Designed miniproteins, single chains. Designs and how they scored, part 26

Each design is a single chain, and the fold is of that chain. pLDDT is the mean over its residues in the fold that is shown.

## One batch from the design tools (miniprotein)

Design m890
Fold by ESMFold2-Fast:
Structure m890 (fold): chain A 91 residues (1-91)
Amino acid sequence: EREEIEKLMLLHAEAHKALIEEDFAKAQALHEKLLGRAVPEEVLKKVYEEAKKRKEELAKRYRELAEKLEKEYGFKETAEKLREIAELLEK
């Protein structure tokens, strides 16, 4: 159960990281795996543009989520990916 949840959370983190890296093709592929359906590139680009407007706030949220997931659930790999996203958003 928890191992399966960690795997899903890690896939979510990887999808978000691809989006922040502007790798829209990878972001689409990962989101399709998560949702079982294609997400239009235009939707992903809009999400990315909104994320760019709130970089500091979003980076803080990713760090807070990473700490919570690691401390409460032991989701270390997901926490590391979320911290990588926060670092990318900051510089």
Scores: mean pLDDT 79

Design m891
Fold by ESMFold2-Fast:
Structure m891 (fold): chain A 85 residues (1-85)
Amino acid sequence: LSFEEKVAQVRARAAALKGKKSQEELQARIAELEQTIKEYPKAVSPYLDLAEAYLILGEEDKANEVLQKAKELQQKYPNPLPLPS
């Protein structure tokens, strides 16, 4: 999947889950994802999950900031390998 396709999937999942999760549950998820980002700063997936949580909360501006950071990170580290081949 391209980055744009991944973003489209994030937006689709967020729309499907809107109103099905509590604000408290989403805030806890955001805190967990922020910890994951600190541990794995080159990983794109946690940023996409964080954006999804913000979209479910209706915080579209924050979601768009996180998606922009994910895009910049993917451009800089498009295929971060854990080990060399």
Scores: mean pLDDT 77

Design m892
Fold by ESMFold2-Fast:
Structure m892 (fold): chain A 88 residues (1-88)
Amino acid sequence: SMSEELKKRIEKAETVEDISRILYDFTSKVVGDREASQLSPAQSLELLYEKGVLDRETLELIRKKLEKFDSPAAQELLETVERLLKKS
C-alpha cells in the first residue's frame, strides 16, 4: 500500500531534506505535481495524514527522526507532527 511504502521510505530517511522530498513525492501522487508544488512540507504532511496515506505510527517515526535536528524547517515539521498526534 502507499502507507507501507511511505513508512519504509521514512525509515531510511537521514535528513530533513529527505523527509521533505518523500512528503512531496507522495503528495504529488495524491493531488498531482502542480498542486503539490504549491504546498510546504508541513502542508503536505497534513494532507497525507487527512487522506489516510500517512498513519499515526509513521507520524511518530517522523517525530523521532526530526527531534535530532534544530533547523527552522525541522521545527516547523515537528510542530505540525505534534499537533496532528494530539488530535488523534
Scores: mean pLDDT 86

Design m893
Fold by ESMFold2-Fast:
Structure m893 (fold): chain A 65 residues (1-65)
Amino acid sequence: ADQQIKQLLQQEIDLSVKEISLAVQLTVAKKENAPQSEIDKLQAELDAVAAQSNALSQQRQQILS
């Protein structure tokens, strides 16, 4: 349990770093009026990372419960 929680937390931290990086890139692209295709691509990547981060967080919550 404790070892699994530590592993999941580390994976969640790694995904959070990626999510922050993508969110910054998306914000800059929107401010600079980047092509919609570029904004859509960044949004899709951000959504994918966020979904995986949420799944890991839920798994950790189930183990902690």
Scores: mean pLDDT 80

Design m894
Fold by ESMFold2-Fast:
Structure m894 (fold): chain A 66 residues (1-66)
Amino acid sequence: LEDETIDFLIKSLKKEIEKYKDTNPEAARHFEEAIKYLQKAKENKDYEKGLYEAFRHRLEARRIAG
C-alpha cells in the first residue's frame, strides 16, 4: 500500500545519497530532504503534500547532479 511504496522509495533515495555524498554533497542533501518529507507523510498521512515536496527535492537533486 502507500506506506510500502514510500518505504521502497526511501530505500532507493538512500542509495542515491550513498552515490552522491562524496562527489556532490549538495545533491545528496536534497535527497536527504526528500526522505524527510516521505517519513513525515507516513507519520501524518498527508501523502499528497509529502510526495509533492519529496518530488521537488528529488528534481532539484537531479538538476544539481545532472
Scores: mean pLDDT 82

Design m895
Fold by ESMFold2-Fast:
Order: C-alpha cells, then structure tokens, then sequence
Structure m895 (fold): chain A 67 residues (1-67)
C-alpha cells in the first residue's frame, strides 16, 4: 500500500494543479508547470516509479496541448 497511496496523492495533486492552471490561464505559468512535471518524470523514472511517471507524462501532454 504505500505505492498505491502515493499514486492516489499524486493524482489528487495533479487535479489541484490542473484546476489552478485553468483558473490562472497564464501561458507562462503553464510552461513553468510543464518544466516542473518533466523534472518530476525523470525523478520518478530514476526511482522506478513507472506508473507515477506515466501519470505525470499524460498530464504534461495535456498542459502542452493548452499552449
């Protein structure tokens, strides 16, 4: 369970980030969020958290589509 709890927490944090970006509607903030997500993806991959990395990659692509 710690891995499943971590995945749920990451999903909740991504949902909160999405809501914030939608409210702010600032492309500069969106670009910064994409950069931070890309850094988090590399960290997740280095730790073997493939499911977390996949979730982060999907969210980064959604943000990129909004630019």
Amino acid sequence: MSDEELKKEVEEQLAAMRAYLERTNDPEVTRLAIQLLREAIELAKSLGLEDIAALLEEEAKRFEARL
Scores: mean pLDDT 79

Design m896
Fold by ESMFold2-Fast:
Structure m896 (fold): chain A 74 residues (1-74)
Amino acid sequence: MKLSPLEKKVLEELSKKPRTVSELAEALGVSQSTVSRALQRLKELGLVEERTGADGRVYYSLTDKGIETYNKLK
């Protein structure tokens, strides 16, 4: 599986806790559109999932496959 440096950093941030696109963009120092593109690819690979939180915000979290993949990148 070919992951970009940005996609690997997204997995690292999500390994700490679920985050929104805005939170990931701030943490990684990139635009929200750049993060959204990375998240779309990671969702297609089954590594992250999207959920609406109790606050009405959309959060992204690692799947079991995402956790396994991230551990192999360490």
Scores: mean pLDDT 83

Design m897
Fold by ESMFold2-Fast:
Parts: C-alpha cells; sequence; structure tokens
Structure m897 (fold): chain A 66 residues (1-66)
C-alpha cells in the first residue's frame, strides 16, 4: 500500500519501539479509514496513547500525509 511505502521510507529514522507500534497501527487501520489523512490521524492517536516520542510521531505523520 502507499502508506506502507511511506512508512518504510522513514522507518530507519524512528526508534525501534515506535517503528513496531506504527506497523501495528498501520495494519489495524489500513482497511478501516477512508483516506491517508484519516490513517495518519489514527496512527498519531495510537502512538500518543503509547507515549511515543513527539519527534517520531511528527516525522511519521508528515510522511503518511505526503
Amino acid sequence: SEAEKKFQEVKDQLSDDTAVAAHIALEEYKDKVKNNKELAEKVEEFLRSLGADEKDIKLLVEALKS
């Protein structure tokens, strides 16, 4: 998917814990959202609920929205 491709482009810049959590969120929400903006919002919410670093969240959300 396009979102998976965007995630792979930034994966090496994320912490290992954030990368694992992001992958889980992408798999969970990819078929439950209408567009990439909604997907990015769901991934952002999930990562914040886990206490992920804001820098990692912002980097991933920006990539998913592009």
Scores: mean pLDDT 82

Design m898
Fold by ESMFold2-Fast:
Structure m898 (fold): chain A 74 residues (1-74)
Amino acid sequence: MEEVEKLKEQIEKATEERNKVLADSQARIDALRAAGKPDGEVFREEGRGRDEVASLTKKINELKEQYEKKLKEL
């Protein structure tokens, strides 16, 4: 039970972290545009956000697989 709950919490935390990365990346992009930064800097920031989101999505998927496996063992 506790192990399943812990996996659920880890999935929720990773999902919140991904959502925060998306929000923070958008805020940085908006700030760069407001400051008149060149498109190259905006696109570089979009790339960083995308890579971090992809990494977190992989982690979330791995945790979900562990969670499903543990549920079947109950």
Scores: mean pLDDT 81

Design m899
Fold by ESMFold2-Fast:
Structure m899 (fold): chain A 62 residues (1-62)
Amino acid sequence: SKAHKLEVKVTQLSKTKAKVEVFLDGKLIKEEVVDLDEKGNFEVEVTIGGVTLKVKGRYVPK
């Protein structure tokens, strides 16, 4: 029973590419370069303790 903290850091690399870093309790568990669609949407999958989570987001460049 202890609660876990999941954090996602997104860094834009270009108009169509971003680096996604997934941290569990402050530890980097996944790093992936993902494609951004025309609206900035991206998806990344991460497996924690045999459970697969799909992280979805939208990057809005200014």
Scores: mean pLDDT 79

Design m900
Fold by ESMFold2-Fast:
Structure m900 (fold): chain A 65 residues (1-65)
Amino acid sequence: RANLEKSYDAERDTIIRDLVLGVLRGSGVSDDVIARADEVIDRLLAEGRAQDIVSAVDELIKAAE
């Protein structure tokens, strides 16, 4: 269980980070917002709160608009 969770979490975290940052870069969002999103994603993934990433990133984008 613990070994499977660690392996799965590491791969999932890499995929989530790549997808979200890729979408932001492709959307023409400013570098400052992308940097903030990267920090928030990194923190939430480290905390095991991947489910909060979409809401946190959405809030950052809305605050920057």
Scores: mean pLDDT 72

Design m901
Fold by ESMFold2-Fast:
Parts: sequence; C-alpha cells; structure tokens
Structure m901 (fold): chain A 97 residues (1-97)
Amino acid sequence: MEVSILGVSAMVQLNVAGVAASLGDLETAKQAIEDAVANIDRIVELAKQNPEYREEAIETLELFKKNLKDLGEKYPQLKETVEKAIKRAEEGIEELR
C-alpha cells in the first residue's frame, strides 16, 4: 500500500519534470527528478523492512527506469540527472534481490 503511493508520487514528479523541460525550465525538471528519487529511496527502505513489498517495489523501480530513459532521450540536457536517477533505481533493485 505505502509502496503504491510512493510509486505514484515518483511518476507524478517525472511528469512534472517532463512538463518543466518542455518549457525550458531545466532547474525545475532536475529538482522534480531528484524528488522522484527520494520517493524511490523510501520504496527501497520499506521493501527491505517488509519482504511482502519486494516484488511490487522491483516492478515499480523497473517502470521508473523506463520512464527516466524515455525522459533522457527526449531531453538530452537532463541526461546526467537522469543517468544518476537510473543508477539509484538499479542499486535499489539489486539491494532487494
């Protein structure tokens, strides 16, 4: 339940990043990606404390990675921030396996 809420929040932040980037507001876009990563970190911590959330958390992190890759391909100016966020999601997936 908590993992689902944090996952939705992370996806909303990626949508905010996409809108900000489309308007040329790269600083707001980068901040939104960083806020999304904070939600991902909370998902990983919750799944470590409750094994029942592990599969849902991994699926959420894989979806988050896909959306980040799409965002970075569309807005190359965000590539460095996106790559750092993808790496954190990959580390989280590894920690849960």
Scores: mean pLDDT 85

Design m902
Fold by ESMFold2-Fast:
Structure m902 (fold): chain A 96 residues (1-96)
Amino acid sequence: MEEEEKKLLEKAKKYIKENSEEIQKIIDSLKSASELTKKAEEIVEKGKKEGKEEEGIIKAVALLLAYGMRKYGLDPSTEEGFEEYLKKLEEEKAKL
């Protein structure tokens, strides 16, 4: 991964740890991966409108990573777990 991606992942992992209950509540409200992507986009858009674009991106990435943990049983806190998650997301796109 690029250094910028690694830094973003570290911030997202920290966000999950500090806001685990709130993240879990959002995940529990989602019924499909399409709802996940729409929610992530909504979070990013809100951040841009409020002048907090970086914070919005971190929160959206944190939500995406935590969803992988819950739905696929992967640990995105590891490099290997994150790579496997990306493969599963790509396979789901290919099926749609």
Scores: mean pLDDT 74

Design m903
Fold by ESMFold2-Fast:
Formats: structure tokens, sequence, C-alpha cells
Structure m903 (fold): chain A 87 residues (1-87)
């Protein structure tokens, strides 16, 4: 669980950097979002599953291959988070 939260936070920082949105507070914000997503996997897994499906669908329409790869990696990591939360 901790490893997956850390990975989600890292991917969110990288996505912000790729989009030109990285700021000094971005790492702290990414950690908070990762914690919320981990909590969502336990409290409302259907909502997190819907978010993963949305990310995968929107990634297909993205023109920037690096942004697309990062969004798909986030979606895959969230799927692993859901699987670990159910175990």
Amino acid sequence: MEELKERIAELLVELARRLGLEEPETAEGAERVAELLAELALTDPAALEALVERLEAEAAALEDPEVKALVLEIAETLRRLLEEARS
C-alpha cells in the first residue's frame, strides 16, 4: 500500500512537470491526492474504478505521448491499489 501511494505521488509530480504546472508545493499536493485515492480504494472502490475508466478513456484522446503514457501509468497504478485494497 505505501509503495503504491508513493508511486502515485511520483507519477502526479511527473505529470505536473510535463504539463508545466510543477510548483514547490506540487510534491505535498501529490502526496495528499495519493492518500485520498488510497482512502477511496477502501471506502468507495466503485468511485475509484470509475475514475480509472475515465482516465483510460481520456488518455486515448491525448496527443502528447508522454502525457498519455503518464496518465495510463497512473490508471494502472490505481488498478493495483484497488487490487491490494481488496486483498
Scores: mean pLDDT 82

Design m904
Fold by ESMFold2-Fast:
Structure m904 (fold): chain A 72 residues (1-72)
Amino acid sequence: MKKELEREILESFLAMAASVSKIMKSVMPEDDYKKEATAFGERLGELIGEKLGLSKEAIVKAMVEGKIPKLP
C-alpha cells in the first residue's frame, strides 16, 4: 500500500518531467535539445529509475521523445 503511493508520486513526477522536456523542445534548437534532454534523462534515471523498475536508457529515451515511459 505505501509502496503504491510512492509509485504514484514518482509517476506524477515523471509525467511533469516529460512535460518540461516538451517545453524545452519548443524553445531550443533540435541538436541542443537532444543533448540537454539526454543529460536530464540520465540524471532522472540515477534518481528514480530503480524505484520505478526502469533502466536509465528507457528514461533517457522518454525524455528525448517527451513521453512517459511504459512502467513494468
Scores: mean pLDDT 76

Design m905
Fold by ESMFold2-Fast:
Structure m905 (fold): chain A 72 residues (1-72)
Amino acid sequence: SLADKYIEYLLEKGLITEEQAEFIKSLPPSKKFVALAAAVYDKEPGTAQFFRNLSGATEEEVEEAKKELEKV
């Protein structure tokens, strides 16, 4: 899927971990882009905003996804 291609790209760039990549791949399609936004939020805010726009997610949804990723 398009989301899976972005996961591979971010993993190659070192912007997400292998554990984060596997976690995001396990999510339903509707949650993948918000998780991608959360994963790169601190390192690449512009890329995070791009993924948030693709997902239609609220700021609160990105913040919640960020908390889930911190456990991985």
Scores: mean pLDDT 84

Design m906
Fold by ESMFold2-Fast:
Structure m906 (fold): chain A 104 residues (1-104)
Amino acid sequence: SGSLVELVMTLHGLEIEVPEELKEAAELAKKIRFGTITPEEFVKELSKLKEEEQLNLLKAIELVVGNETLPDKLVEYLTAVAKSKELSEEVRELAKEILERNGP
């Protein structure tokens, strides 16, 4: 619960102290927040995280969006994740589920 909440807070633009094991995931969340990363770079950086942190970051994106329609930039990030052969089937399927629920 802690890691998911901290990633949600980071995606909302809050400056919070994160545990060492979440620093890379939190930095990636900041890059998404400020649009400083391409979809292709996002997939590459996401693939460097442990699968549990990959899933937590996607779940944090879903929680931040809630019942609203995904912004275009998040659609681009999630579409790149869903199509990536570098990521596990579980991670790709979660991205697809978020796109199906909250996509345009």
Scores: mean pLDDT 82

Design m907
Fold by ESMFold2-Fast:
Structure m907 (fold): chain A 102 residues (1-102)
Amino acid sequence: MQTGLITLKAAEPLSPEAVKAMIKAVEEAGAQVRSVTVFGPKGVKTEKTAEGAAKAAEELSATELNIVVRADPQTIRAAAKAAAKAAEKEGVKVTSAGVGIV
C-alpha cells in the first residue's frame, strides 16, 4: 500500500454535492481516504470526512481539492480517474486533474 495525492482544480467554486461525489468515487474505487484539503479565496481547510470537506468547500468557495489516499498504485490511479469523472458528472469544469504516488 502507498500514499497517493489526488488533485483537482475547477474553473468555478465546487458545490458540496460535487465534493461528496468525488470522495465517494475515490472510496468506491477502493482507496482509503485519509484527508481532504480544500483551497479557495477565503483560505484552506483540511477535513477527514466527506461532509466536512463539502462544508469547507462551500464556506471557502473552493476551486481546488486535494485528497490524500492509501491504496495500491493501480487503485490510486483508478481512484483519481473516478474522482475526475464524478466531478464532471456533477457539472464541474475541471481545469486540472492530477495524481501523485508517494
Scores: mean pLDDT 88

Design m908
Fold by ESMFold2-Fast:
Formats: C-alpha cells, structure tokens, sequence
Structure m908 (fold): chain A 101 residues (1-101)
C-alpha cells in the first residue's frame, strides 16, 4: 500500500431542517503521517471554505457537528488529509441539504 492517508466519509447525504443539527463523520486510515486535516465546504457555485482544521492529526474517526443550520450551510463537505509530504487525500464528500422547517 502507498504510504498515504485514506479518507472515507459518511453519510453520503443528509437532509436536515433549518435550525437543526447535522453530524458528518470521516475516517482517516492508511500508513502515512497526517500534518493537517481540513473540513471544506463546497457551495453549489463551486465556492470553497475551510470550516475546521486539526493540525498533526492521528489516524482515526473524526466528526464535524453543525448546529443552528441555515440554507447557507447547504453544500458538499469534504474531509481533506494533508500528508507530511504535502500530498492531499480527499474523501468522497457528504452532501448536506438544509430545508425549510
């Protein structure tokens, strides 16, 4: 196996009413060292925002919990793992849809 982190995300999609709470999960595995984890939101227009970071992350399971959801939270959330060599591994993404109550 390559000495690179592998990122898996769940769920694939999640629909939550406005004002609700969503929890997105990622698992980082493999044999590579991870210098940084990033949660990145991609909006429908392709705009990307880093919403959370963890430096010097261990392999394991991570969660992103979003509360007081609004329509602005709608998008595809990617977990990115930056290897010590500068390589970037990206999960499949979780599509979050925030709907009117």
Amino acid sequence: SAAAPVVTQSPASLTVPEGGTATLTSTVSGSGAVSQLRWVREAADGAREVVATIDNAALGTYSLTLSNLTAADTGVYYQQAVGADGSVSVGEGTTLTVVPP
Scores: mean pLDDT 83

Design m909
Fold by ESMFold2-Fast:
Structure m909 (fold): chain A 64 residues (1-64)
Amino acid sequence: SIVHELTKLQFRLIALETEIALLEEQYRRSGGDPALRRRIEELRAEREELRKRIRELEEQIRRS
């Protein structure tokens, strides 16, 4: 089910956003650790791919 797939991606997005927020706080406390910055950038890229996939599925549901 497309609706079931959409729901799973939405839960994954929430988990990913939570991880990013925690790493951003760690980055602030570290005084700018480049390794943390790199990981945050990687997760932000993954978040954008998830958002794109969610939009595609929402569009498909709208056309149904």
Scores: mean pLDDT 88

Design m910
Fold by ESMFold2-Fast:
Structure m910 (fold): chain A 89 residues (1-89)
Amino acid sequence: KEAELQVKKLLSEASELALEGKYDEAEEKLQQAIELAEQTGDEELVAQVYKETGETYELIAKLLQKNQKDQELVEQYLNKAVEAYNQAI
């Protein structure tokens, strides 16, 4: 339960960092959330983390596209989102 709260905090921090344009820091928080969730052995929590990780990667891709950034970078984040969603099943 304590680990679940920490995971949710990390996911929220990642989304906030992404909105601020701090994409590398957002990815670090997502990675920490994934690692913590996996350590719990709670498959439902792991699935939720991967789903929210995918949503955050989609957000980053959308922000990059809106700011007319490199299309290759947009595609990389979209691919990361798809991979995260695939692990959420």
Scores: mean pLDDT 85

Design m911
Fold by ESMFold2-Fast:
Structure m911 (fold): chain A 87 residues (1-87)
Amino acid sequence: PPVVSNLTAPKSVKVGEQITVTWTTSEPVTSTHVLLLVDGELDAEASSTTNTVTTDPVTRKGEAVVRVYAISESGTSQSKPLKVTVT
């Protein structure tokens, strides 16, 4: 399975702003799926075939977590969660 590394996002954003997420993978991927959870609830998701994605604007303030799922012919891998504060 691909290994997701170098996951980056802003440490904080305001409600109504978009989050740009970047990462690297150890092998080519078929697709990448990015989830944004605010206070444990799914607020936004996006898919990409590259090493970057920009989410829809964040809709509520709270503690957010970004997770990246990389899918390839060899399997699926999940990134370590990355925290973002929404004010």
Scores: mean pLDDT 79

Design m912
Fold by ESMFold2-Fast:
Structure m912 (fold): chain A 60 residues (1-60)
Amino acid sequence: MAALEDAVRAAAEAAGGKVISVRVFEDNGIPKLVLRIDAPTEEVYDKAVQAAAEAFRAAA
């Protein structure tokens, strides 16, 4: 799980987002992501969320 959390954090930060928290856990065999991001603009926020989602999907 740490590798997946690190990938999600790196993707969001590369897009300009500041990762406040990231949690990956398993619920009934399904990996779930809880992510909190801070960004200077809505555009950067959307880009960071998209990057994080892509990283999670690619690694999971």
Scores: mean pLDDT 77

Design m913
Fold by ESMFold2-Fast:
Structure m913 (fold): chain A 75 residues (1-75)
Amino acid sequence: AEEIRKKVDELLEKMRKIVEEMKNATPEQQKKLYEEFLKIADEAMDLANKLPEEERQEAYRRLGEIYAEAIDVLA
């Protein structure tokens, strides 16, 4: 359980770093970074589904916030 929570936290941190890189990237680089971002997001969601309900809800909330930031960068 703790190992899954730690892995989810690490994946969410990686997603935030990719969003930061996207802000300073060219449109072509942003496309590649966003594809990597989506792969990490899928992994984070799959792992979050294995967490207890309260921790899972919080993980999805955090994931949604990071996702919204990524979409804002692409707009």
Scores: mean pLDDT 83

Design m914
Fold by ESMFold2-Fast:
Structure m914 (fold): chain A 118 residues (1-118)
Amino acid sequence: MKEKADEIVKYIADAVTLIIQKLFELGHEELAKELGEAFRKTLDYIRQALEKSTDEEKVDEILELAKKAYEAAQSGNFKEAIDYLIEALRVARPLLDEEGQKAVDETIKLLEKAKEIL
């Protein structure tokens, strides 16, 4: 489980980095910074929840979505990458405590704003 948690966090972080770089390029520096900070917090909650999870089916679903988000971001398909990230966060949300769920909700709102710009 720990190895899959590390892989999921890496795919999401790499996808987010590409999205943030594109937002900076387009002049949306404040949103890029807010998104980066939100994901830093959200990924810590996700990593902790995934390492403790016994729900292998949900972990595998999140891994598939995280990988698709990264592949879409690498190809410049940022709107598709954001859709996969939002879906991954929604699947992960029930595995998190109240603070983690709040962090996910805030991160999804920022991703939806980024999608409107991209």
Scores: mean pLDDT 89

Design m915
Fold by ESMFold2-Fast:
Structure m915 (fold): chain A 65 residues (1-65)
Amino acid sequence: SRRERLRARVDEIIAKVKNPKAQEILKLAGELLVRRLPPDATDEEIDRRVEQLKIAAESLEKLYS
């Protein structure tokens, strides 16, 4: 359930990315982020991981614009 919640939020971020190269990189990063989530992860840890991916998404969009 915690991994499912993180996956849903990751998928939402990736879906909003318009640049194809940025989207491809973020799909790989998001997959690792979900797989590495501890089974006992807190909501705060999930929020931190989502925020890291958002920052990465913004940076990659600017880089590949």
Scores: mean pLDDT 83

Design m916
Fold by ESMFold2-Fast:
Structure m916 (fold): chain A 64 residues (1-64)
Amino acid sequence: MNVSTLTDIALELLSKKQVTPVSPAAPLSPAAVAVAQSFADTFQLSPSETLGLALAIEQQALLE
């Protein structure tokens, strides 16, 4: 997956407020985590919310 696609998915999820805090249940891809962390500062996400965003990005990318 390319970072640009993951970034677009993250922006859509954040715009729709579909990000929920989660605990990591499985290893996350480094790309999804990196994109989620890049938004953490801008949107003031907690660590749990950042992990939730990373999981949502990874799940959405798998559907495309």
Scores: mean pLDDT 67

Design m917
Fold by ESMFold2-Fast:
Structure m917 (fold): chain A 113 residues (1-113)
Amino acid sequence: GGAPVVSGGGTVAEGGSVTLTATGGADAAASGTGWLQDTPDRGAVGLIDGGSTLGKGASSRYSGSTSGTTSTLTLSNLKKEDTGVYYALAAERTSTSGVVGPVMGNGATVTVV
């Protein structure tokens, strides 16, 4: 398996919603896909710890879901402070050592206007 590929995002009006989709990634279905938000003012913040599990301190406006090897992150009631880059994280296991490491795909940009 490889890193998950994130699609979606773009420019969205304040108060609106956006859904980001991550596809692929080793063990995404088994371990759940995590999500990170990277904003200029706050840096990297965990939003989803896996599947639908909200990260500690993450806004209830964010939700995650996983179906098979596809994971979605939905951002609702968008604020201008939500402008940033969003990344999906999947667990990857090596067949030889049993080491589990996170693999991070591309970022998707969300701009709130």
Scores: mean pLDDT 73

Design m918
Fold by ESMFold2-Fast:
Structure m918 (fold): chain A 82 residues (1-82)
Amino acid sequence: SGSENAIKSIEEGEKEMIEQVRESAKKKGLSEEEIEELVKVLKEGLEKAREVAKKTGDSEKISAAVGEAFGKVNDKLEELSK
């Protein structure tokens, strides 16, 4: 089903997304503790995106939920970069 495929895509992509967040944060001079805070925000956001996938199966809503997860990471990055 579309829901199952979307969940698999999120799960398979999570490792790459985490590495991208870690690399970007390191390049911006964040501490390991701050990097782990960003990774936690990403994981929590992707968990919510998986719930959207399970409940809706709607690719547009799933993509929006993944975007929301990255939005929260960007908000946390802005907070930590003060």
Scores: mean pLDDT 80

Design m919
Fold by ESMFold2-Fast:
Structure m919 (fold): chain A 89 residues (1-89)
Amino acid sequence: SESIASLTPEQLQEIQKAHFEGYEEGVKLAKEYGASSGVQGVVGHAYGIKGTAQAMADLGVISQEDADATIEASDRLIELQKESLLKQK
């Protein structure tokens, strides 16, 4: 529907790029300092990267292989954060 805003492939790429920039910063933080307060923002960006990667593959903008690799990396970061929270107990 034209009455509902829909994202173009170009807009999806821009959104994913912004999430990647936040992701890269947080991956550096997690790699250097481990679990820290800053890692929470990275988890949000990881979910954003995962969603936009699959949407872009569904639209044929990127390969499914590229999307799968991006999703796997994002899932790994999310799981690392979950494990860190569990270890606090």
Scores: mean pLDDT 65

Design m920
Fold by ESMFold2-Fast:
Structure m920 (fold): chain A 70 residues (1-70)
Amino acid sequence: SEEREKIRQLVEEMLQRILEKAREAGDPELEEMARKSARIILSNESLTLEQAEQATRELEISVDEELAKR
């Protein structure tokens, strides 16, 4: 579906941004966490676009807050 494809694109874009930040920080644990979180979001076939947007937003905020403490 169009919504499912948009969810996939949203999650892939979020994953790429977080992986780039994790690599710049030299943080392989953050890289693994990001990949795991992306898989969990994409494994939920009943997930709405709004729920995916909220989940990706919350994950990016958590990553940015963690990196800001460094």
Scores: mean pLDDT 85

Design m921
Fold by ESMFold2-Fast:
Structure m921 (fold): chain A 70 residues (1-70)
Amino acid sequence: EEVKKALESLRDFARKMGREELARGIDAVIKAIDELKISPEVAFDMVLSLADSLGDEELRKRIEEERKKL
């Protein structure tokens, strides 16, 4: 639940900043946790890869900070 809440927070932040593609990607990862039961580690790796692919340094840093808290 904590991992899902962290990803939901990151998704909402991305959407608020107008980064719709990032928000959609994060939402897809959240759904994959529920549907496919992927591990928290895989979920964070997927979201980090998405941020890196889109060149979003700020979101990448925030994702790494959230992962460190777990």
Scores: mean pLDDT 78

Design m922
Fold by ESMFold2-Fast:
Structure m922 (fold): chain A 96 residues (1-96)
Amino acid sequence: GDIEEAKKALEKAKELLKKGDLDKAKKELDKAKKYIKKALDKADLPSSVKLEIEVEIGLADLSIGVGEAIGDPEFGLKLALKQLEKALKLLEEALK
């Protein structure tokens, strides 16, 4: 499902970041974000819970942009990974 595909993309991003492959890591983070959004859109959850998850996704986008702007794209991608992992965990916990 969408959650399983998001998990796979986040694990691939993590491995790529360890290898210093920033371009491929960014693509896997973008893939994870798309699957989290698809799962969130289908989910019957309170608007407050959806907003918390959407905030973490938005923070991931901001982290990537800030990292690029300060000349440290690896920092931004590592922060975005943690934020997307948190978004996915919040979504999984809310669906139980």
Scores: mean pLDDT 88

Design m923
Fold by ESMFold2-Fast:
Structure m923 (fold): chain A 80 residues (1-80)
Amino acid sequence: SEEEREIAEVKRLANKVQDYIDKIRAAKTVEEVQKLRDEFLKWAEEEIARLSPRQRAVLERMTALALDEADKVIAELKAK
């Protein structure tokens, strides 16, 4: 069904975003976090072009959360 396809795509996007968040949290330098952030944003921009409006809204919300986590990790690394 269309609903099943929508759910599967949202789960795929969520898994990819979580993978980036995990990598950002494991990063040991500001430069590593910045590189991961740039790679993530490029991926998200490319994905948005292929998604339905509902899927785009979900990815945009997840992107905001991932960027907040990156900013937090950068701040923690800079404080050392």
Scores: mean pLDDT 86

Design m924
Fold by ESMFold2-Fast:
Structure m924 (fold): chain A 74 residues (1-74)
Amino acid sequence: SPEAEREAADAAAGEILDVVRAVREGGPISPEEAKERIRKAVEEALAVVRDPGLREVLRAFAEIALREIEEIAA
């Protein structure tokens, strides 16, 4: 259902934001672990989300987050 897709997308977005926040705050998470958690969150959401627009937004958000982790780690 569209509602289930939105819930899956919201869960992924929340996880991505939590991971980025943890890295930014200098929490006990490695850049490699952070990237893995972001990729897993998006992969799980894309297994549920069928709407092409929402899939594209999730992928774009993940790409931005992964780049942020890379820049913080540099």
Scores: mean pLDDT 86

